# Designs tried in a protein design run: designed miniproteins, single chains, continued (5). Part 28

Each design is a single chain, and the fold is of that chain. pLDDT is the mean over its residues in the fold that is shown.

## One batch from the design tools (miniprotein)

Design m16949
Fold by ESMFold2-Fast:
Structure m16949 (fold): chain A 72 residues (1-72)
Amino acid sequence: LPEVSEAEKEAIEELFKEHGLNTLEEARKLVEEVKALARELYAAGKISQAQLDAVLANAEKVLAYLEELEKE
């Protein structure tokens, strides 16, 4: 499983709070929407491959963190 630092956890929690997310399912949906937006921006030539890869890697870390929260 991807390891998530305390600073990354705080950043994720702030994003969720900012977007008014009440459930883990809503949080997962937001992450998937961010991944979709990043792919669209890359296809349109608005971001680099490195930026797309970074967004996707961070999204996978967030999804792994949400999966751990659901198990506990």
Scores: mean pLDDT 73

Design m16950
Fold by ESMFold2-Fast:
Structure m16950 (fold): chain A 60 residues (1-60)
Amino acid sequence: SKMLEAFEEAVKRGFPGATANQIAIGVEKGDAEEAAKLAASTGGITYSEALALAKELLKK
């Protein structure tokens, strides 16, 4: 599952579970900007960092 792979990668990089979950949801939707917005809303990651990660995960 692309969502599970995104969640595992975010956790591996040291992000909190809530933040990793929002990155995974955004990646599953296929929208890097939405993924970044959702993840940043948790306070565990900055928008720019989340956007870079979401774009990387969506290119795979």
Scores: mean pLDDT 82

Design m16951
Fold by ESMFold2-Fast:
Structure m16951 (fold): chain A 119 residues (1-119)
Amino acid sequence: SVYEELLEKARELLKKALTLRSQPNPSQEDIDKLKAEADEIEAQLKALYERGEPLTRNHYLALAALSVVYYYLGDREKAVYYFNGILGFAPLLGLDDILNIDSLEERLEKVAEFILNYK
């Protein structure tokens, strides 16, 4: 499905963002390039919503992956926005454990781990 393809793109982008953040001095050009790729996935998800495509588990997982990507790339406002958008669906996503975590950073790290281990 289109949502499955977008989830896979978001997961691959998350891997790239984590790799970049593990570097001692990541370049702003590399960060901006990954942000542009995240914005493209965001635009595709918005277009699917606007044309009335039914929202699936993979849609919410793609949003969860995007929240973590934005967090690692330093866009805290988009990270929080999309993270709050999926919180009501956390049990549906298998992320109910995050509801017992008080730290936003720890919640996002747990989401990252979940998405990276998702097949």
Scores: mean pLDDT 82

Design m16952
Fold by ESMFold2-Fast:
Structure m16952 (fold): chain A 92 residues (1-92)
Amino acid sequence: SMEEEAERLAEEMVKELEAAGHEVDEKTREALYKLSLARLAAEAGDYEKAAELAEEAIELLKESTSSDEEAKEQLIKQAEALKRYAEAQIAA
């Protein structure tokens, strides 16, 4: 399912961040899951859902208590880029 795929993608992203020395808290893990779902929704052509999920990921990242501001900033940029892409596809 899309949810199972998103969970696997999120777990891979967590491992990559931790391997790079970044701290991943609960809110960041939730955000990575939402971001992964958003990417899969965009691939399926569901741009409205992709934009909504990307926004949810941004909100979760902003609520994160992680001291790793670099990782948080990078993930927010990725989520914002995906949201903008999805919104552009809806507007086209």
Scores: mean pLDDT 84

Design m16953
Fold by ESMFold2-Fast:
Structure m16953 (fold): chain A 68 residues (1-68)
Amino acid sequence: PLPVLSDEEMEKLKRLTGQMLADFAAEHGVDLLDIEALVAALRAHRAEISARMEEIYAEIVAQQKAKE
């Protein structure tokens, strides 16, 4: 089960996810405005995207625990 995120944590998650997608697109030579190419790259690299999202989530959870 995933922990419940606060509104502040959700906004940070959105920002970090957006940055991760931009970095991923740049690393794979995909234009963020080319939605079809971006979706194809995300599908081809599902494990990489899953790992990056897990890292982002772990960072937010660690910050949450530090506040407790």
Scores: mean pLDDT 75

Design m16954
Fold by ESMFold2-Fast:
Structure m16954 (fold): chain A 87 residues (1-87)
Amino acid sequence: STARRVAELAAEADRAAGLEVTEEEVEEAARLLAATAPEEVARGLEQQAAAAERAAEYYRAKGDEEKAAQLEEAARLAREAAELARA
C-alpha cells in the first residue's frame, strides 16, 4: 500500500536524522497514515523536511559537516515521502 511505502520512507528520514525507529513503529505509522488525508500527511512531512533543513544550516554553521549532511538527507527523504503521499 502507498501508506506503507510512505511510512517506510518517513522511517528512513528519521533514521538519517539519527533517530531509532522500530518495525512496530513503522507498522503503527502505516496504519495511522492509511487513516489520514494524503494532503495532511504530505504537509506534516514537508514541515519535518523544513525543520531538518534549518537544523542542517545550524550544524553546518557550527562546522559539523557530517551532522549537516545527515539532516540534509533526512529532509530529502521526508520530501520524497510527501510527494509519494500525494501520488
Scores: mean pLDDT 87

Design m16955
Fold by ESMFold2-Fast:
Structure m16955 (fold): chain A 93 residues (1-93)
Amino acid sequence: MTPEEEELLRTFLEITSEEIKKKLLEIAEKQKETGEVKEGAERYELDGVTFYVTKEEEVEIVLEALEKALEENPEVKPLVEKAKELIEKALAE
């Protein structure tokens, strides 16, 4: 990953950090109600909330948060597309 791509990814994570937290809290609440946890999920804790997700689910949560941020900030659509490419490259390594 190039330095420019890393800077772009950091910017996206800063913009979407709150949306990611909201998504994680929603998933934690659903898991608490259903008691359902996927095979291979690991325990995580964020702001006092416990949740269980797989690496694949983590990526999906990030992508959903980016899409949510795009709905509120349509000017960042080109950056969202670039971030998805960077995430796919990171997973390939």
Scores: mean pLDDT 69

Design m16956
Fold by ESMFold2-Fast:
Structure m16956 (fold): chain A 65 residues (1-65)
Amino acid sequence: APLRYRFEALDRDGNVLASGEATSPEELRAFVEELRAKYGDELAEVRVTATSGDETREFVVELPP
């Protein structure tokens, strides 16, 4: 089954700045770079939920300082 990525961009206080979906790792990376360009230092982390068929995995993309 095709892999899906749902993401939430969070500030340091845990507030959601933006959310969306990507259908490839490359598209997810492009969205993360766009969020970094838009929010800069306000963007603390991106939470991602990856779904493939019946399996769901959660991970966090920590941004370099």
Scores: mean pLDDT 78

Design m16957
Fold by ESMFold2-Fast:
Structure m16957 (fold): chain A 82 residues (1-82)
Amino acid sequence: SLEEEILKLSDEFVDTAVKARKAIEAGDIETAEEYLKKMRELLNKFKELQEKAEGVVRDYAQGTILRGEAIIEKLEEEIKKK
């Protein structure tokens, strides 16, 4: 279902973000950048599913996209500092 797909992408996004953070903390910037690329790809999939969703599911997806963009921006700033 659309809801199951959105939840699965949310879990994959969070897992990838944790891995990106660990790579940054380890000083492995190349690996961190690969995870950031994956996060942006997952975020694009959220945007595609959000366009097909309605009501509360659409609103949930929109909120997830906004939070996801903020997380990516914060991680990119941390890489820039290194």
Scores: mean pLDDT 84

Design m16958
Fold by ESMFold2-Fast:
Structure m16958 (fold): chain A 67 residues (1-67)
Amino acid sequence: ALVLSSVEDLTNAFQKYEVPPEKARLLAEKCEAEGLLVEEQLVPAAAVILKESNVEAAFAYLKSACA
């Protein structure tokens, strides 16, 4: 699976799923700060959570899914 490790790659991936750029970048920066490597396959579900809820909920999902 493709792993998205950079803020730019993650931000671009979330924007592809209709996440606003600012919100996408906030989640991407949080993942980088916490050292979380995100698999591309997790992006669609995380994008839904990020749009419907917030950065904290989307990050919690990604952290749990990457366990």
Scores: mean pLDDT 82

Design m16959
Fold by ESMFold2-Fast:
Structure m16959 (fold): chain A 98 residues (1-98)
Amino acid sequence: MKLYEVEVTFTAPESKREEAKELMQRVAEEAVRLGAQVVELDLESGKMRLVAPTEELLRELGREIARLAEETGAVSDIKVSHPAMQEELERFKAEREA
């Protein structure tokens, strides 16, 4: 079965590090709820690795990450290794800046 392996990197200012860790844990919980597997969660370095069965799950997770990041204000930047997730993050940002 084809699985999509993805790395997500969260960057936060030092003043928001604890809020960013809470955000990352919420993202990990959401990923598991959607059917992904979290293979690494490094709260101190702001890195998460996961595997997902479909690109549609990655797109939905990308939308959820963008929403949670905006609501918390905890992270200054988010990088994702998969194009489908990156498109959803960029789309969310464009909708807020338009």
Scores: mean pLDDT 80

Design m16960
Fold by ESMFold2-Fast:
Structure m16960 (fold): chain A 90 residues (1-90)
Amino acid sequence: SSAKNTQLRIKSVGYRFRGLAYKLDGNYEEAAESYKKAIDLLESLENPDLSDISTTYDELSKMLEKLGKYKEAEKYKQKSEEYRKKAEEE
């Protein structure tokens, strides 16, 4: 339902802000966890904002780089670029 979709979108925003708060505190592991939860919610939306997905993947990639998880970071950076290009076409 549209109401359920709105609730999921609001929840995704909450996880993105939580990720940002952990990032600013230097808590990169918890920041990455929060961004992953935000992505799961965003990708479950019926009509996701592709720009929001792109930005969240970019932030996740940066957190993984801080944690030395370079292969995972590169994977999610590629996902960010894919969604960025799709967003520019819409």
Scores: mean pLDDT 88

Design m16961
Fold by ESMFold2-Fast:
Structure m16961 (fold): chain A 72 residues (1-72)
Amino acid sequence: MRAELEREIDISMLRMFLSVMKTHLDPSKMSQQQLQQELQQIQKYKQKAEALGDSQIASELQKLEQQIQEAL
């Protein structure tokens, strides 16, 4: 019951983060330091999405991770 509410809140926050990142992230215009910081942030959120069982959010975060790695 409480775990279900916490899961819904966490998923909503992850979706908001994804929306912002997909709209504003431009790896080609970022410095290597900025790319490394964003990579670490995405990896943390990807692990959280996997722990919550949301494969869609985890997959979208993995795509963002790949885009940053290609820019490094």
Scores: mean pLDDT 78

Design m16962
Fold by ESMFold2-Fast:
Structure m16962 (fold): chain A 81 residues (1-81)
Amino acid sequence: SDMAQIRRLIAFEEALIRQLRAEAERADPESRAVLDEVVGVHEATRARLEEMLAAGAPLEEAQAVRDEGNARAGRLLATLA
């Protein structure tokens, strides 16, 4: 079901946020600032997915939200190159 798949997307975002926070704590100050911004992007994505789950939104819209979040995070991470 779409609801079950959206819950899996939320769980993935939660796991990624935990990993990124742990990485940020071990990073140098410059990298930490970027990683904190990336965490913020994924936290915003998770919040939107939770709202979409509550509203009964289709999986395709939830995937698009996650894809946009990943694109934004990727642009931020590229600054660390």
Scores: mean pLDDT 89

Design m16963
Fold by ESMFold2-Fast:
Structure m16963 (fold): chain A 60 residues (1-60)
Amino acid sequence: SRPPPSLEDVKAFLEGLGLDPRLAPLLVAIYEKEPEIVLSRIVPLNRLPEEEIDRLLATL
Protein backbone atom coordinates (compact mmCIF):
# COMPACT_ATOMS: atom_id res chain seq x y z
CA SER A 1 0.00 0.00 0.00
CA ARG A 2 1.15 3.53 -0.73
CA PRO A 3 1.95 5.49 2.45
CA PRO A 4 -0.11 8.62 3.15
CA PRO A 5 1.49 11.91 2.08
CA SER A 6 3.16 13.93 4.84
CA LEU A 7 2.21 17.55 5.52
CA GLU A 8 5.48 18.57 3.82
CA ASP A 9 4.64 16.50 0.71
CA VAL A 10 1.16 18.03 0.59
CA LYS A 11 2.60 21.57 0.81
CA ALA A 12 4.97 20.80 -2.10
CA PHE A 13 2.06 19.33 -4.09
CA LEU A 14 -0.07 22.43 -3.47
CA GLU A 15 2.79 24.69 -4.61
CA GLY A 16 2.95 22.65 -7.82
CA LEU A 17 -0.77 23.30 -8.38
CA GLY A 18 -0.46 27.00 -7.56
CA LEU A 19 -2.53 26.62 -4.40
CA ASP A 20 -1.95 28.17 -0.98
CA PRO A 21 0.14 25.75 1.14
CA ARG A 22 -2.09 26.71 4.10
CA LEU A 23 -4.61 24.29 2.57
CA ALA A 24 -2.33 21.39 3.61
CA PRO A 25 -4.10 20.73 6.98
CA LEU A 26 -7.45 20.55 5.16
CA LEU A 27 -6.08 17.99 2.69
CA VAL A 28 -4.62 15.92 5.54
CA ALA A 29 -8.06 15.92 7.22
CA ILE A 30 -9.69 14.81 3.95
CA TYR A 31 -7.08 12.06 3.60
CA GLU A 32 -7.80 10.79 7.13
CA LYS A 33 -11.53 10.62 6.35
CA GLU A 34 -11.30 9.29 2.77
CA PRO A 35 -7.70 8.20 1.98
CA GLU A 36 -8.53 6.39 -1.26
CA ILE A 37 -10.12 9.44 -2.90
CA VAL A 38 -7.94 12.27 -1.57
CA LEU A 39 -6.39 12.82 -5.01
CA SER A 40 -9.82 13.42 -6.54
CA ARG A 41 -10.48 16.05 -3.86
CA ILE A 42 -7.02 17.64 -4.22
CA VAL A 43 -7.10 18.00 -8.02
CA PRO A 44 -10.53 19.74 -8.16
CA LEU A 45 -9.39 22.19 -5.43
CA ASN A 46 -7.27 24.07 -7.97
CA ARG A 47 -10.42 24.67 -10.05
CA LEU A 48 -12.87 25.36 -7.23
CA PRO A 49 -14.11 28.93 -6.69
CA GLU A 50 -12.53 30.71 -3.71
CA GLU A 51 -15.91 30.66 -1.94
CA GLU A 52 -15.92 26.84 -1.89
CA ILE A 53 -12.31 26.67 -0.68
CA ASP A 54 -13.14 29.11 2.12
CA ARG A 55 -16.16 26.99 3.07
CA LEU A 56 -14.01 23.84 3.26
CA LEU A 57 -11.47 25.63 5.48
CA ALA A 58 -14.29 26.86 7.75
CA THR A 59 -15.53 23.27 8.23
CA LEU A 60 -12.08 21.95 9.13
Scores: mean pLDDT 59

Design m16964
Fold by ESMFold2-Fast:
Structure m16964 (fold): chain A 58 residues (1-58)
Amino acid sequence: LDEKLRELAEKYGVSVAQLRTLLALMRQGIVLSPEEISFMLGLSVEKARDLLEQLRSL
């Protein structure tokens, strides 16, 4: 899991801590939109959507 989060962090130019926070929120049932993730992480909506799908598969 941590290795996969590091890989995603490098790929998307974000921190592992940010990805751990997002994953924790998702596991608590908090619904995050690609638009919200885009705003939070400074990614395009398309990249945010791909990242969200990757996190859901973990």
Scores: mean pLDDT 80

Design m16965
Fold by ESMFold2-Fast:
Structure m16965 (fold): chain A 102 residues (1-102)
Amino acid sequence: SVEEVRRSARRHGLELSDEDIRLAVEAVGLLPVSHPVPAAVYLAALLAGQAERLGVELSGQEELEARLQAATTAEEVVAVVTEFARSHGLSVEQLLPSVVAE
């Protein structure tokens, strides 16, 4: 849900607008897998969970927030989150729920 995405982002120092969250929710339709929980919520939760599990400290939240605010399409939202995770040593596969959606 929109509120869950917002809460997850705020726990990691990210301030997402309602428009950014809507774009993230729309990005669900661009992912190759279907989940009972929207992929936008999963992307935020996976980023947080994988960072914690790998002992990765998330930095550059201001840059991530600015890029998300500038994103105008669901595809750009997915790309921004994926690039941010990769810059911290997290793989694309760890963010994409396709392997864990069994």
Scores: mean pLDDT 55

Design m16966
Fold by ESMFold2-Fast:
Structure m16966 (fold): chain A 69 residues (1-69)
Amino acid sequence: MTPEEQAREILTEAANEALAPFNARGSADVDELADRTIELARKKAEEQGLPEVGELAVQMVRDVRDAPA
């Protein structure tokens, strides 16, 4: 698995966890969701011993939020 694939897997798990309370409320604050996803992705990557993959996942979230012109 490439670092990008590992980052996407961790990001998917983090996003699902981050979305759980928002799905229950029927609403999502995009900034809150992004920050929570970043926090969880970093934590999951650190627990797996792959901090570089965690930073790649964080960058993916930031790139989507602040898409370049």
Scores: mean pLDDT 73

Design m16967
Fold by ESMFold2-Fast:
Structure m16967 (fold): chain A 94 residues (1-94)
Amino acid sequence: MVKLTIKAEVHPDGTVTVTVTVEADESLKDYTLYVQISVNDKTSPLKKVKPGETVTFTVKAAPGETLNITAKVYIYKDGRLELVAEKSLTVTVE
């Protein structure tokens, strides 16, 4: 099982930093984990991670904008990426 924690920090300069922490149990210990963060229409590159590591993605947002943040975790299996966990968070920028 994969546990995802999403944290979003809104900065006064109009940037938003999204931090995703990935925790995985022993069932996934033999797999390489990949994390991708999407904020509205903006998607981060896939990042290879170990359990307990964080991935950050920074975007620019306008005041009053609503950000739909989605974090996805994939494993590489049989020559393709398989989705194993997904979590979403909605943040409104002040």
Scores: mean pLDDT 80

Design m16968
Fold by ESMFold2-Fast:
Structure m16968 (fold): chain A 71 residues (1-71)
Amino acid sequence: KEEKLKEIAERAAAEARKRLAAEGIAISDSATTDEALTAEAKKLSAADQKKVLKAAVEAALSLKAEAEAVL
């Protein structure tokens, strides 16, 4: 069960990363943990940080039903 939650979290991070890349915000492909992603986000301007939050929220919402089905 924890393995499925990890998979969902990894997919959410990948989706957020893809959305940010499309907006010209580069986040390392190797930044797969919350800590690594937070460190990358802190390097961005306030406006870019808002884009990161928006992408993360959209990714989370897109996987909400899937997470509920797993749990």
Scores: mean pLDDT 64

Design m16969
Fold by ESMFold2-Fast:
Structure m16969 (fold): chain A 93 residues (1-93)
Amino acid sequence: SKLEELIEAAREAARLLLELKERVEKLLKENPNLSEEEIYEKLKELVERLKEARERLYRLAKELNLTGEEVRRLVAEAARREGDEEVAALFER
């Protein structure tokens, strides 16, 4: 179903965002003087994949007429059922 596709796209985007944050922190710990441009160049493939996942999520949410709040709630519930507390936390308020 489109709802299952939306949840999967959102979980993928969340995982990519968590990986991006972790890799940025690691790069800055190893070299705190790295510019934003140097960080972007090293992580450009991951940033592009995150952008694609977010665009897919946005299209699916629009097709299903879901608000951002409804998307966050549904994804958080699905992540919790799978034991994915880290992803669930990103969507819970």
Scores: mean pLDDT 82

Design m16970
Fold by ESMFold2-Fast:
Structure m16970 (fold): chain A 67 residues (1-67)
Amino acid sequence: SALARGRALYAQLSEEHQALLLAIVIKHKLPSEYLYYLAPLSREELEALLEETDPARIVARALEAWK
């Protein structure tokens, strides 16, 4: 499943990368599972999402990451 693969990816990320994922989830009030759904994204892609104002775009990007 995407959740299981995302958790495995998240566990391999640096503390800074994990903190960036957490910042995005908190800022946009996303479910905690989005820590894992966004785990395939690069740090640069996540930095761009942190500046995003529309949470729907973040959800769409998570879906695209697992296609």
Scores: mean pLDDT 83

Design m16971
Fold by ESMFold2-Fast:
Structure m16971 (fold): chain A 78 residues (1-78)
Amino acid sequence: HMPLIEKLAKMSEEELKKYVDEWIKNFIKNKATLEQVEEAVKNLRERFRKHASPEKVELFEKILDEGLKKYKEEIEKM
């Protein structure tokens, strides 16, 4: 059993993008509020910083920021 953060730290850029896209889709499906999604992103970012290299953290933070932007765009479309 590999902890989630350790698994994420070993993922490629493409795998991380796919993971974040599915994670954001799940929030949309569950009708999570913007505050809940922003808090979840913040918590995952903090956990990742403790377990990954600075270069990997920078990459993952960029992917999370793009995921959050896509989430905001999706909820603004009505």
Scores: mean pLDDT 78

Design m16972
Fold by ESMFold2-Fast:
Structure m16972 (fold): chain A 62 residues (1-62)
Amino acid sequence: MDDLIAEVRRLSQQLQQAIDQGDKDKALELARETGRVGGLDDEDTQALLDQVQKRADEAIKK
């Protein structure tokens, strides 16, 4: 329970770093893992992937 929250938090931090580095592929992989660990539905996971993809694309540009 608490371990699950800690894992999601850790993945979220790594995801933020991947976005900042412009590593879109790694960011998407981390977002997918975060959704699975956090117990998100397919629709919620897709929404998360869309958000991460958009943010990573913006980071690569500027």
Scores: mean pLDDT 74

Design m16973
Fold by ESMFold2-Fast:
Structure m16973 (fold): chain A 120 residues (1-120)
Amino acid sequence: MEEYLKKLEEAVSKEDIEEMERLVEGVVDMEISALELDKESTTDEEKKKEIEESIENVRRFREELTREAAIIAAYMLKNKGASGGEILGFLFGLVNIAAYKGVEEARKELEKKIKELVES
């Protein structure tokens, strides 16, 4: 997997990756803000705990997977002709998977996407 990720990284510029890292951080911040609003709006203690776990999962995604997501997004945009809407859909999809299924499920989706992009 690391060799595949490196191949995608070598096909894009550092500037493209840095731009996509900023976009990933923006998507993460929007999801955390939405979850914080959901937490404020609920009186159900069980649902509050689920939202708090989702917020922690999104924060872990930011710390652990931002660069990998950014490399994939940069490659999709620059080498596969993906639209801005497709890039945003991909990133929101990953962050949503992290929020509700956990960071390890988001990592598996990234690994699947890397393989798809290299083998296509």
Scores: mean pLDDT 89

Design m16974
Fold by ESMFold2-Fast:
Structure m16974 (fold): chain A 81 residues (1-81)
Amino acid sequence: SESQARYERLARATEERDIAELEALRAEAEAKGDKVLAASVELAILRVRGAPEEELKKENERRLKELEEEHKKKLEEKEKE
């Protein structure tokens, strides 16, 4: 699937520390509305840029909570009408 291929690109670009490819992948994920992939790419960019591990964990936890709350709100709106 396209989603699987983009996650494989994320893994490869992260291993190669290719910020340009990561930024391109983030833009593609955002255009497709894949918020989970977009957040994952953003975290990978921070890792490649050398952000401290503790900061990365805190930012990831915060982003995951925001994504979960937005997903829950959208499900509630969809079931309402």
Scores: mean pLDDT 74

Design m16975
Fold by ESMFold2-Fast:
Structure m16975 (fold): chain A 79 residues (1-79)
Amino acid sequence: GPAPAPRIEVLEEGPYYVKVRVTAADREQALAAGKAWAEENGYTLLGARVIGPTEVEFVFTKDPEAYLAASDAALRAAL
């Protein structure tokens, strides 16, 4: 039969980000599936980390301007 569809799991949601784990047949397919999911749902990629031969963890934001502003505000508060 056809190859199984990639599995996408939401691991964590913050006010300006979402963390997801993508499992596929290999790393290249996991990377491609995560990027496609982000594009389809209007998310911007902040980071990707390979955590296994078939698993990639992604951090996405739905509002890159709000994420950047929140990060800048946190830095100013720490100084």
Scores: mean pLDDT 77

Design m16976
Fold by ESMFold2-Fast:
Structure m16976 (fold): chain A 96 residues (1-96)
Amino acid sequence: EKQKKDIKEAIEQLFKSGLDPDYAANVRTANDLVNTANQLDSQGRYRDAISLYRQAMSLSGPIGQAHMLRQIGDLYRRMGDFETARRYYEQARALE
């Protein structure tokens, strides 16, 4: 690692070392869900992608949830639902 050690990285390293097995399992599952959601998004399957982002969000901390809320907002915007997109962006901002 070359990046400066911030508190978030230190905490994540501790969890990955087996300090919190539930957190480690959730991180793996969330990453798999996000990867699949990204593939669905690239295929234009926006509703399915949103479902997987929401599932990943339930397994993530506030920063991860904020990122996924922004992705969901982007999908609603691409579907032409600008009002719903704005609500998701506001929710993401509240978690940051």
Scores: mean pLDDT 74

Design m16977
Fold by ESMFold2-Fast:
Structure m16977 (fold): chain A 64 residues (1-64)
Amino acid sequence: IEKAPLEEIKKALEEVLDEETAKRLIELIEQYGVFNALVRVALEGPEGAELASRAAKLLEEKLS
């Protein structure tokens, strides 16, 4: 996941997540990298943890 091209990551997230959620997560990925962005989102609370889990599975599924 961490070694995937950022362009492919953006496209995968935009296809499955709503526009607002995808944009926010992409901004965090650009700033911190995929793993750190997902950890940061997960630490926001139960909703963030669920989002981070779904995004991680999506990226693994589409980029693996």
Scores: mean pLDDT 73

Design m16978
Fold by ESMFold2-Fast:
Structure m16978 (fold): chain A 98 residues (1-98)
Amino acid sequence: GAAEALELAERAAEAAEKAKDVEGIREAVELVRRAADALAADPTAPLEAKLAAEAAAGLADIALGIAESLGVPAEEAAEIVRKAAEAAAEAARAALEA
């Protein structure tokens, strides 16, 4: 549900902030995806919140892919994933208030 999505998104932001390598970024990205999936599975969550969380998960996936393929500094990719996690947390909070 939305509460689980919020907890997962907050954990994703913390993981992204602590990430020092691609493996740490991948862990944070997986948590953002799990947050989006938890919100998508909630029948009471507004469609806009579900779409916002899915967009955040997509951005996190893209950031990881660029870091792995183009050798972008892990710190820069981690910052993008942290922002994606914050967006997913905002979407989950909006769903809780609905």
Scores: mean pLDDT 85

Design m16979
Fold by ESMFold2-Fast:
Structure m16979 (fold): chain A 57 residues (1-57)
Amino acid sequence: SDAEVRRVARTLLAENELPGGRPPASLETVARAVADLMGVSFEHALRVVREVAEERA
C-alpha cells in the first residue's frame, strides 16, 4: 500500500516537472490527486508527496 502510494506520488511529481504549458502544481495539489487516486487521506498523501519531493531534491 505505502509502496504503491509512493510510486503514484513519484509519477505525478515527475509529470508535474515536465516542460509544458502550465507551471508546476503545488505539493498540496499533487497530494490531493494522490489521495483521490489511492483512496488514502489527504494528510497521508501529503506526507508521502513531501517525502518523495525531498528525496528528489
Scores: mean pLDDT 75

Design m16980
Fold by ESMFold2-Fast:
Structure m16980 (fold): chain A 82 residues (1-82)
Amino acid sequence: SVADLVDHMLAALEEQLELLKKKIEEAEKQGDQKTVALYRQMIDKIKQLQAELKANRDASEAELQAIYDKYMAQLQALASQL
């Protein structure tokens, strides 16, 4: 169901947030302020995506995919700066 899709996406994003938090801790230990700033921006984008998916739980699968793809493109742009 579309609701199952949203819940699956949200769970995957939560796992990504936990991984990014660990990466921030390691980058901070190395004094890599640029990498820390990029990971924090990625966390903010993931949280925005989670909020958008929650707000659009009743949307079509195509609309949910479009929201997801928009944020993934933004995350890829941030990751390309690492």
Scores: mean pLDDT 87

Design m16981
Fold by ESMFold2-Fast:
Structure m16981 (fold): chain A 90 residues (1-90)
Amino acid sequence: MERAELARRAAELARRAAEEAAKENPDYERVARLVAEAERLALLAAGEEPPELDVEEIAEELKKYPSSEVAEALLANAELAERKAEALEA
């Protein structure tokens, strides 16, 4: 099940991004790399061609928001990605 495996990997990376973002002093470059790879795999799982994602631009975008809002948004994204992966395995 290629799509289910891609979705599962996307969910795992999204969860790691949320965990990193929840730290008191998050490494936004690490968060951005995890977010970019999770998004790439999620789009592939959906049968879409992923755009080329700029990790540096993602990191700079995340820095514009309060760390608590970034952590909450990424946690919500991880939970959604996990539910999508479960649906593909059903």
Scores: mean pLDDT 82

Design m16982
Fold by ESMFold2-Fast:
Structure m16982 (fold): chain A 100 residues (1-100)
Amino acid sequence: SEIEKLKKKAKELEKQAKEAIKQGDVDTALKKAYELLDIADKLLKLGDVEGAKEMAERAKEIALEAMKVAEKQGDREGILRAIGIILRAIGILFDAELLE
């Protein structure tokens, strides 16, 4: 199933993002969060509304944690990128709610 394939990839991306946060690698963490949002969009198009919501929430959580790391590092670009990911996640969650 395409949905199962996407969910497996999402779990790998989340694991990589959490490891990047642990290492202080804001760029990698945000990149993985963005890829999770691409998976959320694909799940939404495939009719997996609950899967899309789960991936969007996970991406938002990762972006919030990466933003805290970026703040400690004085990484203003990382903070702005994290905000962008959070806003995109909120947009996907809103779209998913309209489909329920």
Scores: mean pLDDT 89

Design m16983
Fold by ESMFold2-Fast:
Structure m16983 (fold): chain A 55 residues (1-55)
Amino acid sequence: STLETLKLIFELLSMSPEDRKKRFEQLFANSKTEEEKELLRQIELTVDSILAIKG
């Protein structure tokens, strides 16, 4: 759901870079479909973009 996706984004933004990397690796390893993997890639790009803007 959209709410769960937003919660995940906020969780990822609150993590250290090292913990965030490990969390993404876990999420990709646990993803079961190409659609889930593509969604995770979009979430990763979104998080990276926010962090780039935030300085």
Scores: mean pLDDT 83

